# Designed miniproteins, single chains, continued (3), part 87

Each design is a single chain, and the fold is of that chain. pLDDT is the mean over its residues in the fold that is shown.

## One batch from the design tools (miniprotein)

Design m11008
Fold by ESMFold2-Fast:
Formats: structure tokens, C-alpha cells, sequence
Structure m11008 (fold): chain A 68 residues (1-68)
């Protein structure tokens, strides 16, 4: 699933709920995965899980929810 640029802020808010990080911190992590603001949910979930220790499946579900 691709999270488009226009959904990036929503994705940061949804992942913030899973990780406990502020949405702005999550937004910066998402931009490391997709510097153009477009991110693959599986790639972003893997990266965020590795950096934060959050469950990859829960992060991926949050990203997929935001992408809709």
C-alpha cells in the first residue's frame, strides 16, 4: 500500500497513536523512508518498527488506514 503525499500528515497522526511519539517526529521518520512525501506502508512500517520498537503489524495497519 502506498501512502500518498496528501495523506502524510494523517499517517503521522495514526502512527503517533501506535508509537507514542509526537506526530511531527513520526512525520520526520516517514520522510526518511519517502523524502518526496510518498511512502510504501510495508517499508515505512519496517523502518519505524526498527527505530522505535513498535509492532510492525500495528504500524503497517495505521499506515494503511491513513492511505484510504
Amino acid sequence: TIVPREKLDRAAEEVSKVTGLPPEAVRQLLLRVGPDGTVDASDAARFISEVTGADKSEVEKALERAAR
Scores: mean pLDDT 83

Design m11009
Fold by ESMFold2-Fast:
Structure m11009 (fold): chain A 99 residues (1-99)
Amino acid sequence: SEVDELQTAYVNAVNKVLPSLSGACDFLARYFIESLKKDSQKVYDVLKKSPITEKSLKAEIRTIFSLCTQEQKDAIVNAILSTAPGSLLSTLKKLGLLK
């Protein structure tokens, strides 16, 4: 389903950067993954009603990971901006959830 594709893309983006994270940031990243596994339908419904921009996505991620260092935030943002098949950015574009 589109919800499963969205969940997989988010989880994969965060998992790609987990080895670079530590302390409160590692904890937040793992918590975010578990929250997505529980609430993927809700996230999908919100984005379907109000598609996100790349600028807003970057800002949202920086807000969610506010306890992370600048280097950790940049690592997370860079993982999200991947153009690889199945990446979060490519999946959001494919599903029409990105403006």
Scores: mean pLDDT 86

Design m11010
Fold by ESMFold2-Fast:
Structure m11010 (fold): chain A 80 residues (1-80)
Amino acid sequence: SMEEEQKRRQAIMDRLSDITARVTKLRAEGKIDDKDAAAIEKEIADLTKAILNGEISVAAAEERVRRIEEKVDALEKKAE
């Protein structure tokens, strides 16, 4: 349903907001460099734009946000 797809899109947007907060914190703590932070922020911005413009399916957007989360997890782990 359209309502179900809207809820899934909102969940993706919430996850992107959470990733943005994590990247900001990791940058502030010196755990990731500015280049890695900027690259992730660009991926978040590009995905957000694609979702808002309807240029990407919900399933593809969920896969992309999962990959961004995995990248952030890997960078955080590498900093330990």
Scores: mean pLDDT 87

Design m11011
Fold by ESMFold2-Fast:
Structure m11011 (fold): chain A 94 residues (1-94)
Amino acid sequence: MQQAQQLLAQGQAALAAGDYDAAIQAYSQAVSLAPWSDVGIEALRNLAEAYEKKGDYKSAAASYRELAYRLRLRGDFEEAEEAERKARELEEKA
């Protein structure tokens, strides 16, 4: 988990600097290393936001759908419905 946590922090720094491509790369790696952990869920949420800020609505929607899927598996149904709704809104922009 330490490597995934470091990648989450790296992505957050890149996002704050407006480097969306670097943020996407770091968050994607964090999700891959810790897919079912709290770090992985936060990385996936931030990945979706980074795609949205970049204007890549198709990738943002896909990331929110994946987030909703993982949240449902955890029993976080309310957050999953919010993520699914966000994905649908972004698909309308794509």
Scores: mean pLDDT 85

Design m11012
Fold by ESMFold2-Fast:
Structure m11012 (fold): chain A 67 residues (1-67)
Amino acid sequence: MVRVVGTGGTGAAAGTGSGARGAREAGLHSKIVELTKDRGVAEAGTEEGARMVADATEASGGTAHIE
């Protein structure tokens, strides 16, 4: 199971003004939901999803780490 912790408030506000940032965050959220639906498969794909979520959180001006 993958969990990413970070600050999304400023990222969300910036996302509405910046299509690229908003689209990235939306795509990562969808990816994490997909990975968590099948926990058995999530182990194999969690690195990709976790890296993407962490990248989006950092791009939003926050900090992130992967559990």
Scores: mean pLDDT 47

Design m11013
Fold by ESMFold2-Fast:
Structure m11013 (fold): chain A 100 residues (1-100)
Amino acid sequence: SPLEEFYAFLSERNRELIELIEEGKLTEEDLERVGREILALMRRLGIPDETIARIEAVLRAAIERIKALDPADKEGQIEEVERMFKEIAVLAQEALAAQE
């Protein structure tokens, strides 16, 4: 199922970013890479360009919020990462449901 593949992908990337935060190793490049991978998967799953543009905006806003945090604020970084994935999941689910 495209929805199951997407959920599994988001869950794995969320776990990877949280592990990087816990180790104090999260970089802007890690966030940008994960963002590109999400957008590439969305395109493969046939998500509409207008939804992809909204998800890109969510990614950009989340990266800026994370960059504004103290690098030692691991809890804040985790909360912003989880918020980002939650917002992306909602947008993707709504788009996929509209296609069925």
Scores: mean pLDDT 85

Design m11014
Fold by ESMFold2-Fast:
Structure m11014 (fold): chain A 77 residues (1-77)
Amino acid sequence: SRKEFAESEEFEYMISSILPEILAYMQELGVPLEERDEAIEYAIEVIKKKFIEGEINSEEELIEAGKEAVEEWLKSK
């Protein structure tokens, strides 16, 4: 199931493959270095939730979800 896959090493590998793009986007948005780990953790949580709900079906959608999560995290401060 999607929920079981989201707890797998394969899912962790997929997240790791897109992290460089999320990190580059955080730098572009001016996220402070000391807050990037918190922003990443939030983005992963949002991606995982959306993936389980069937809203993510491609690498492009994973990246888009991560970028949107970072934007939401910044706005919530």
Scores: mean pLDDT 83

Design m11015
Fold by ESMFold2-Fast:
Structure m11015 (fold): chain A 81 residues (1-81)
Amino acid sequence: MDKDTLDRDVLLSLTQIQLSVTKKSKEVAKKQGNKEAVELYDQAAELLQQSIEALDQGNVKEGQALRKQAQELAKKADEIL
């Protein structure tokens, strides 16, 4: 339905932006030599890609859950930089 399609499209766009930011943060962590932060950002990026795949399949709840998990991992990586 139109509302579900619009909400999914917005979530897809936001998740793609988050993936881009996470990849850039991983580059910063690599330059700093922080291996633990690199691994956490890598895991967050994988979850964001899975979130995009779930949203593309119309599974909004799963996509949101994966995105939330990715945000928590990225936050942990930010805290140890």
Scores: mean pLDDT 82

Design m11016
Fold by ESMFold2-Fast:
Structure m11016 (fold): chain A 70 residues (1-70)
Amino acid sequence: MPPTIQEVVDELVDRGVPERVARAAVGRLLSDSPPSDKSLAARLGVSRGTVRRAIRLAREVLREHGFEPP
């Protein structure tokens, strides 16, 4: 059963990702025109490493539940 967006966000928060960053990472993976790591980092006021880690974890959680992000 695929996870809800909220379930993925909650898993990322549990793994130490701030909720705002977690939501942005999930939104990027589901976007037809995803923003760059640099653009997201600037908008969120976090490091590019924080954005990359959040995206990696979001992709992992989605794949573990049988959902393949584009």
Scores: mean pLDDT 75

Design m11017
Fold by ESMFold2-Fast:
Structure m11017 (fold): chain A 89 residues (1-89)
Amino acid sequence: MEKEKLIEELEKLIEELEKLATRAVALGDPSLDPVVAEAAETIKETEEVIKKAKEGKASVRELQEAKRRLEETIRRLEEAVRRAEDARR
């Protein structure tokens, strides 16, 4: 049950990060390129952990670590996007 809940939370966070990355790309700001690249990498790594978890090969610890990294990447990208948007005002 807890593992399934973590998988659902990770899938929702991936959707949130993908939406933020799309928004960042739409801004066309080169300063965002490294953070967008990090977001793409984090999504791929998290998808791999989810796949392993569905196969019974990932621990709860690995899912929690993936969640922490995903949340950190979301925060960094969100802050970078806000800063870029504010600079255009």
Scores: mean pLDDT 83

Design m11018
Fold by ESMFold2-Fast:
Structure m11018 (fold): chain A 71 residues (1-71)
Amino acid sequence: SEADRLEQEVLAFLSLTPEEYAALSPAELEGYLATLERLLAIKEAQGDEQGVAELRRLIAGVRARLAELRA
């Protein structure tokens, strides 16, 4: 399903080393942000309160990193 694919992509993102994460371009970070936001919409529709809270924290982190790179 789309949810399973998005969950696997998010797990791959969470498996990045600090070095790999630090090397991500703004375009790559925007790609991960889009994936996280799509999964968030699915989890909200499912009523998965824990998943929603975790995804919101991840999204905030990616947004903060993008702001740093654009400064």
Scores: mean pLDDT 87

Design m11019
Fold by ESMFold2-Fast:
Structure m11019 (fold): chain A 63 residues (1-63)
Amino acid sequence: MGGEIVRKLRREAGVSQRELAERAGISPATVANIESGKLNDPLLILKIAEALGVSSEDVEKIE
């Protein structure tokens, strides 16, 4: 999964990076690093997808 997909889904859900971080149990800086591509940790991306109500497979299918 790409960080740009995370950013897109977060914006569609209407939540800030801080709110997404709180839902996923990570820091806002970690969310920002994933969205910018500086960090690509599959477990962190999965936590973010779960916080947005999307499976990891469905994140790849958004477009």
Scores: mean pLDDT 73

Design m11020
Fold by ESMFold2-Fast:
Structure m11020 (fold): chain A 95 residues (1-95)
Amino acid sequence: MGPTTKEFIELLKKVFGDSTKVEGNIVEIDGGKYILEELSENVIGVIGYVTGELEFKVTIENGKIVGVEAASPESEGEMKVIVGMLNEYLAKEEA
């Protein structure tokens, strides 16, 4: 598991706490189950565990989500909630 994927998992644990379950690169958050794959040094692919489809790409720099690219309108809606919670948490820690 790459450094960027580890960083994202630690961020998920901080935001969602005990509701986040992690086994390697498989995460359960907010009732959803996902596979995380490092596509490049700063880019994580978020894949639906049941669907096997790429839902989202997340770009992380300096412990922050700096970019989100949805694979579909449905994925954009669901992942915007998760990304919104993560960014709100980061903003509160820096304020």
Scores: mean pLDDT 73

Design m11021
Fold by ESMFold2-Fast:
Structure m11021 (fold): chain A 72 residues (1-72)
Amino acid sequence: SSKENILRAIGLALRGIGLGFESSVFGVTEEMKKEAKEIAEEAKRIAKEDPEAQPVAEHAIEQSKKALEGKG
């Protein structure tokens, strides 16, 4: 359901924010790059499958990009 997809996308966005915070403090590691890519790929799938969840999923993609830049 759209509600479940929105909640999933919110979870991905929060994970991205946490990862960005960690990378800003400790620097960007290879493990962090892999996790950020996985967050972005899952968020893109949600956005493609559910237009109602797309705005939140786009937020998750943005947070994963910021994590790779070391900006939490």
Scores: mean pLDDT 82

Design m11022
Fold by ESMFold2-Fast:
Structure m11022 (fold): chain A 74 residues (1-74)
Amino acid sequence: SKEEFIEKLKELAAEVSPEVEKVVDEIVAEASPDMSPEDLALQILLAIRERRLVSDEEAVELAKRMAEVLEELL
């Protein structure tokens, strides 16, 4: 479910940094209720990269883990 996906994203983000977790919270709060989990994941990844909160290597690993969560839950 979308709710389970959001909870898993928050856990993943918290393991990276508190700032990444804040980005997830902000994007989730701003997102339309009708926004797909895939679009939500994309917006979060773009925001993290735009704010330069992670290295390029960490961004690639985060994207892979987000894709795995999407495939598992959806």
Scores: mean pLDDT 78

Design m11023
Fold by ESMFold2-Fast:
Structure m11023 (fold): chain A 72 residues (1-72)
Amino acid sequence: MEIEEAAREGAERGIELAKKLNVDPTKAAGFEAASLALRRAVRENRPVTPEEIKKAGDLAAKYAKERLEKEK
């Protein structure tokens, strides 16, 4: 599912970027997932809703939080 894939990739990329840039990993994960979902929609010339972008970001933030809690 596109939203779940974008969320998982966004969580991984966001965590790595947050470590490198010293920023909030949960916010970075959400931003990366939202960016991935939007870029794919633009590339494929398909409509995307703000709700879909928000869902990808929220899910990525959740995945990032779960992963970071496990790494503690």
Scores: mean pLDDT 78

Design m11024
Fold by ESMFold2-Fast:
Structure m11024 (fold): chain A 61 residues (1-61)
Amino acid sequence: MMKEVHVTLTSSEKNGEEAAKKIKEAAGNIVHVTVENASGEALRKASEALKDAAETRMLPP
């Protein structure tokens, strides 16, 4: 069963790194990302992690 994972992005760079890690670890599940007041760098890292997660979901191990 797919599990939903919720990740919130804030303006903190530390949040960006932790969010990206959580997104990658949840690659096999449905990931919902909420952008509250994120910096451009945090958004970029999250976008790359989401893209990696999407590719992993299309090609299971």
Scores: mean pLDDT 66

Design m11025
Fold by ESMFold2-Fast:
Order: structure tokens, then C-alpha cells, then sequence
Structure m11025 (fold): chain A 99 residues (1-99)
């Protein structure tokens, strides 16, 4: 269990770093946004709570860029990948608030 907790913290730091990288290059590339979305979806399979926070920040960045439809899609896809019903509900609620 302690080994899994250490790996979980590493995943949280990796997601945060990927989000910062995506935010930095998002202005220059639609591909960077797609890569960021996939990374968050992959993270949701490992840790729904970390993925929730990552998805929220990525969606906020996409909305600021005028890519509202991509933000909604990101939240929906991460919700579908998450095993935690509460995280799925909160992500879908955020998508409705953006729509």
C-alpha cells in the first residue's frame, strides 16, 4: 500500500507537469491540447481524484482560448474513464456549467 501511495504522488506530480506543459504550448498547437486530453484520460484510469483536478485545469485553459466544445468533451471523456461515481458526477456538472 505504501508503494502504491508513493506511485500515486508521482502520478499527481506528472499530471501537474503535463498540465503546465500543455498550458504553455496550447496557444501554438491544437495537437498539444489533444495530447493533454489523452494524458488526463490515461491518468483517470489510475487515479480519479488526480484526473479530476487535471481535467478541470485543462478545461479552464481551453475555455480561455475560446475552445469551449473541446473543454466540454475533455470533461466528458475523463468522466467516462473514471471509476469513481462522485468524480464522474462532478466532471459532468462542470461540463454543464461551461455549456
Amino acid sequence: MEEKEKQRKAVHLEIAARLLAVATVLEGSPQAAENGRQAVIDAAKLDSEAAYRAAKHLAEALVQMGRRDEAIRTLQEVADASKDPKVREELRKLAEEIA
Scores: mean pLDDT 70

Design m11026
Fold by ESMFold2-Fast:
Structure m11026 (fold): chain A 64 residues (1-64)
Amino acid sequence: MTEEQREELIEFLTTELGLSREKAERVVDILEAEPNITPQELAERAGISVAAASVALRKYRELV
């Protein structure tokens, strides 16, 4: 993804989902490495809820 897309996703995750910047950056790094990851695997690896992971995956797919 582009730097602009990365920052947009981080801002969305922090402002709309209330994630810390550290967790948001971890989510983005995982999605960049594994774009086909499941919401359950993303939630487990990032330390967030499955609901938050599902929303993050949807937003990521809208950007790319």
Scores: mean pLDDT 84

Design m11027
Fold by ESMFold2-Fast:
Structure m11027 (fold): chain A 75 residues (1-75)
Amino acid sequence: DLKQQLLKKGEKVIELPRVNGKIDEEKAKEILRKEKPKVLYLDVDSESDRTVVPKIIKELGMEGKIKLVYYLRGS
């Protein structure tokens, strides 16, 4: 549902690289620096998303510039 709403609005969705279902820290840092997204949609089911992504954003100094939105599969 949320994904359909984003597509109808023409929002850009940046997919962070995953290795064995977990975020690749180094590659994610490079993507975030280059793309500078305003919003990141994170999978609540992914422990690495909850731990690694906030740490990366802090290290890049982008805490106030990127909003983290946790989405559920059914929402």
Scores: mean pLDDT 72

Design m11028
Fold by ESMFold2-Fast:
Structure m11028 (fold): chain A 85 residues (1-85)
Amino acid sequence: APPIRNPLSGAVNPSGDSVSDGYFGELSVDELVDRLIQAARNRGLVDEATNTIDLSGTSLGEFAGKDRVTREELREIIRKHLAAP
């Protein structure tokens, strides 16, 4: 990927409609992880230097018991979350 700063979108999506994005549903685990990472990058939650994702204040972070995870760890968390309804 090209070396670029985290794209903090000027529109931080304050409308609250993000919970209705539909990232969760009929998508495969791989597609869900990709969409979550892209959404996190758009919000500046991905640290490219350490390849970690800031989950602070999210339900996934609370579920995992940590504020910061790697890409591989996020994928594992999503797989476990989908396996446990």
Scores: mean pLDDT 61

Design m11029
Fold by ESMFold2-Fast:
Structure m11029 (fold): chain A 55 residues (1-55)
Amino acid sequence: MPIERKVTLDGLSEKQAEEARNNAQKALQSMDPNAKVEVTVEGDTATLTITLPEP
């Protein structure tokens, strides 16, 4: 089962949310190259979902 972690960021534009996703993905990829980061935007709230796929 893949392991998911969510981080919710309030008051961000889509551009700021995408930048946060890129930074998080870059940091996580340095530790685990299979890590994925997804962004979901709901109004002014962006949710980052971090998924670590099981081998």
Scores: mean pLDDT 69

Design m11030
Fold by ESMFold2-Fast:
Structure m11030 (fold): chain A 67 residues (1-67)
Amino acid sequence: MSVRDEVLEILREAGEKGVTLDELYERLKPKGYTREDVEFAVETLLKEGEIEKVSGEGEDAVYRPKE
């Protein structure tokens, strides 16, 4: 599974509550993904319209699925 698909699954599990960028890093770190990999996945999903940013900035930024 790609880092993009891993990020999307985490966000779908959380739903409307969303997940911070820092939480995404911590959850994906044990799977061997870097911060850069996670940031790239988030940018890709935002460009595709699959997710949205709901609050915060940088590592405190909260993302959720866009339905």
Scores: mean pLDDT 82

Design m11031
Fold by ESMFold2-Fast:
Structure m11031 (fold): chain A 74 residues (1-74)
Amino acid sequence: SAEELKKRAEELIERAERAIEAGDFATAVDYLSEAKRVAEQLKELGHEKDASDILARVDELLRRVQAALEERLA
């Protein structure tokens, strides 16, 4: 169901955030990639707003990963 997909995306985003805090950027990117797939499934079910909200959060976290990697190499 769409509610199960939204919960799955929330869990994946939370795991990605924890991975970022731990410096495990590869794991964070894997979770964010799964969240994008869940968002695509929500879009196919007609839940475009929920999908867009998930994608916006994923994109923000990917920017945080990039910024953190740049800071570690500076």
Scores: mean pLDDT 86

Design m11032
Fold by ESMFold2-Fast:
Structure m11032 (fold): chain A 81 residues (1-81)
Amino acid sequence: RPPSAEALALAEELEPEIREAAEEAAKRLREELGEKGPVAETAMRLEGVAVLEDIELTADTRGLEAARALGEEEIRRLREL
């Protein structure tokens, strides 16, 4: 079940924005939660990885357009955190 070349290319294209959004969300949660911040920070970084895996799966199962829409929606969600 390896991702297709097209799925990998889309995930690679979106990875910088998803990583940035997750990292900024992680930083905000760390500042807001104090002692519990590191746990929330780790959870947000794992969320970024899960989003990339979901984009790859969606590209191969539902097509590139659906995967791009998912990626854009998840980037927005992460930026709102």
Scores: mean pLDDT 78

Design m11033
Fold by ESMFold2-Fast:
Structure m11033 (fold): chain A 75 residues (1-75)
Amino acid sequence: AAAAAEAKKKEEIRKELAEFVEELTKTLNEVKALVDAGKLEEAAKLQKENTAPLVKRAAEVDARATPLVEEEEEK
């Protein structure tokens, strides 16, 4: 196993996590702004529309991270 390939995969997962956190933060800020503006219906719609993709992405990242965690725990 090339250490460079492993580092590359970890950097990819890190980037995906950073992008995911930024997208999640953006969505939460938008939902909060709508709630603060009294637009509860729009806030609920935005949350529903974005929740499914975020849950799917979280599951994909978890699936990719799990083998790395398992390998570290196996030692």
Scores: mean pLDDT 71

Design m11034
Fold by ESMFold2-Fast:
Structure m11034 (fold): chain A 95 residues (1-95)
Amino acid sequence: GDGGPKTPEELERDILDGVLDIVRGVLMADIENAKRQIEEKGLDPEEVKARLKAETQAFLDRIRADFEAKGLLTPELQARLDAIEAEINKRIDEL
């Protein structure tokens, strides 16, 4: 026996986990690109950091707004997005 199809709740959790993994991956790629811009193009690190933080905030605000519009912005999801934002901002500060 291989079990039946996933429940709606299990499917929603899988989709949410996948979306958050994609969000984190995009933001991590932006950090790696910013690091290359500082190291290879000689851009001012403070200007690059400030821009990247603003872009990260705008991106996450759009994600939050989309989930809120769909009635999916739970306290748990908001906490997970806030944790990603804190992690990314810390990594930006370390550039």
Scores: mean pLDDT 82

Design m11035
Fold by ESMFold2-Fast:
Structure m11035 (fold): chain A 83 residues (1-83)
Amino acid sequence: MLPPPRDVVVVQLVDDDNTVLDTESFPATEEFIDKIVEKAKEKGAKIFVTSSGPKAEEYAKKLIEKAKELGIEAERVRNEPRP
């Protein structure tokens, strides 16, 4: 059984046509920030980040800042609740 998500960050690597090239889900740890930005740089892709949980929110901000520092486009995506 999958454990319930506590602080999880989901990242999507997207090309210029907004086509999803890769989707990764991981616990909110700084070690994954470097891995994700490295993959995006290798693929020449944009990063879309969705986070769940207070630590994940802070983690998402760090990821976006790190990506922008390396010249990678990164945006935070928030899911709107369905009506």
Scores: mean pLDDT 70

Design m11036
Fold by ESMFold2-Fast:
Structure m11036 (fold): chain A 101 residues (1-101)
Amino acid sequence: SSLITELNSNIDNYEKTGSKKDLEKAIEIFLKIVEKYKLTPGDIIIALQKGTNKGFPESYFELVKAPNEVKNAIVKLGKVLKTVNDKSLIEPLKKLAKEKV
């Protein structure tokens, strides 16, 4: 979908440039994807913080029937978030995870 393409593009730009704006836009697009597929933000943010599929059961994606493209984008974003030095960019996501889990 266009949202997933835009998410991947902003992640790729962030990895190349380190631009906070690209990462912030990627997070904004990710939240729209979460709403579209009715994914639980808390569970997904925990998976993103771990940056591994081991922290997120495959059965969850089958239950919510998310496409593989969505699952791959979540894993990709999670790996990037693990490398973020500016913790202020991910603090809102961590707070949301604590409130939603």
Scores: mean pLDDT 67

Design m11037
Fold by ESMFold2-Fast:
Structure m11037 (fold): chain A 88 residues (1-88)
Amino acid sequence: MRDRLIQQAIRLLRLAILHARRAGVTDAVRLLRQAIRLARQGRLDDAIRLARRAVDLLQRHYDDTGDPDAGLAVRSAQRAIRLLEQAR
C-alpha cells in the first residue's frame, strides 16, 4: 500500500516537472527532481519539504504571469504531497 502511494506521487511529481519546464521555472524543476530522489529513498518528510518549496515558487510564477503550465504544475505537486503524507 505505502509503495503504491509513493509510486503514484512520483508519477505526479514527474508531471509537475513537465509543466514546470514549460513554464520556465528552473529552480522548481531542480527541487521536484530532488523530491523524487528522496521519495524513492523513503525520505518522505524531506521529499514533502522540497515539493512544498517548489509549489511556492510555481505559485508565485502563476500569480505573476497567469501561466497555465505553472498552475498545472502546482496542482500535480500538491496531489503528490498529499499522497506522500498518506504514505507516512
Scores: mean pLDDT 91

Design m11038
Fold by ESMFold2-Fast:
Structure m11038 (fold): chain A 113 residues (1-113)
Amino acid sequence: HMTVEELAKFVLDLLNKISDLVRKAIEHAKSGNKEEVKKALEEIIDLLRQAADDFESRGATELAKVLREAAEKVEEILKNMDKLTPEQLINALRELFDELKKKIEEILQKMVE
């Protein structure tokens, strides 16, 4: 079993990686580089799904659920990317990351109580 400290460190590393990819996607969206936005979103989906599987295998089922739900939302953004304005795409990515971070922080807080 993963300790709460080990789990928190893994989660923080994951959030930092997702944050970097979200930032990269936003920068490419601002420059109109749709191919690079698509690559960044695909990398975010892969990371979220891999982390969800890892967390589920370690018994962190609530974290796994949140990560899978986030991956599904990123897939919806990717599917609709060509229908979104750059501003709408940027706002959707920011809202998604903010919600993900908040939900993860709430779960981690509950685990130490």
Scores: mean pLDDT 84

Design m11039
Fold by ESMFold2-Fast:
Structure m11039 (fold): chain A 108 residues (1-108)
Amino acid sequence: SAEEEEIEKLEKEVKEVEEKMKKSEKREQAEMLAELTEKLTKEAIERGTLSPRERLEEALRRQLEELEKADLSKEEKLEFLAYLRGVARALDSPLVEEAEKKIEELLK
């Protein structure tokens, strides 16, 4: 369906964010965040507890939470948050507001 095609596109965009994290100066931390996001997404699929859209939103929410706690530079966090905000906007997800708040907190 068109919805599943859109969700698959957004899952690909989330994966691109994870690849960017892997290229940071805190490579190991970025890789751990990417691995955690993938694991949580796969576990949700296996449980059948989430639709494809809800699965992607759960992955984004988790990545936003882990990014805040990550030992990354302020600049790297801002770049990743801006990208995640973009993906959330494409989903028409309330996670847009969460990403915006985290960006504002880092800019203070």
Scores: mean pLDDT 64

Design m11040
Fold by ESMFold2-Fast:
Structure m11040 (fold): chain A 83 residues (1-83)
Amino acid sequence: LEKAKEDAERAIEVGKEAIESKDPRLALNLGIAGVLLAIGAEFDAMLETGAKEFEELPEEVRKLIEEGKRLGLEGIRHGASLS
C-alpha cells in the first residue's frame, strides 16, 4: 500500500499545482495528470489488497485517493474557467 499512498500523495501535489496555476492550459494538463495518478493509485491499492470495490480499501488510502481525484478535477475546472 505504500506505493499507492505515495502515488496518491503525488496526485494531491499535482492537483494543488494545477489549482494555483495562472496558465489555463497548464492548470488543465496538471489537473488531468493528477486525476490519472489518483486512478493509478486506486488500481495499485486494489491489486495489492485483492479488494474488488474501492470501499474495501483502508480508509487512510481511500481518503488520499479521493483527495487526489478531487484536487485534479478542481484543477481541470480551474483551467477550463480561465479559458
Scores: mean pLDDT 85

Design m11041
Fold by ESMFold2-Fast:
Structure m11041 (fold): chain A 68 residues (1-68)
Amino acid sequence: ATLPAAPPVPPREVVEEAIQRAKDNPSLSVDELAEFIREELKRRGAPELSDEQLRAVAENVKAQAEME
């Protein structure tokens, strides 16, 4: 394979939890959701993501939560 093996992606459990939180509270901002993801990563001992990466994940999570 010629592609990087491990892009900085949060664990699936963290992403699923964030999507559920966004569904339960659609008024959450991207920044608030990114902060939630950061806290969950710390709690689980997962690698820390950059601010830019956290925002990108939070935006994707919000988009997924808004999809029917």
Scores: mean pLDDT 74

Design m11042
Fold by ESMFold2-Fast:
Structure m11042 (fold): chain A 85 residues (1-85)
Amino acid sequence: MSPEELEKENLERLKKEFPELDEETIKEYVELLSKLDEETKLRLVQGLQAYLDVLREQLKTVPKSRVVAYLQAFLRWLNKELKES
């Protein structure tokens, strides 16, 4: 699967499963990701997919509001790291 296809799949999952997420944070993530080389982009997109799978498991025992807060904090952290790289 191409990085672009995997990114699209992740973005669709975020919108469908976590519509409460800050749209500006997602937009910033997409913009920062677009500036990366293909290899780094693929690794990060695969990492987000794995993280979303972990969060899906947590939704079985953790309230959705808490999972949304974890995901929002993670995306903000990731955006900060990408800006400082």
Scores: mean pLDDT 81

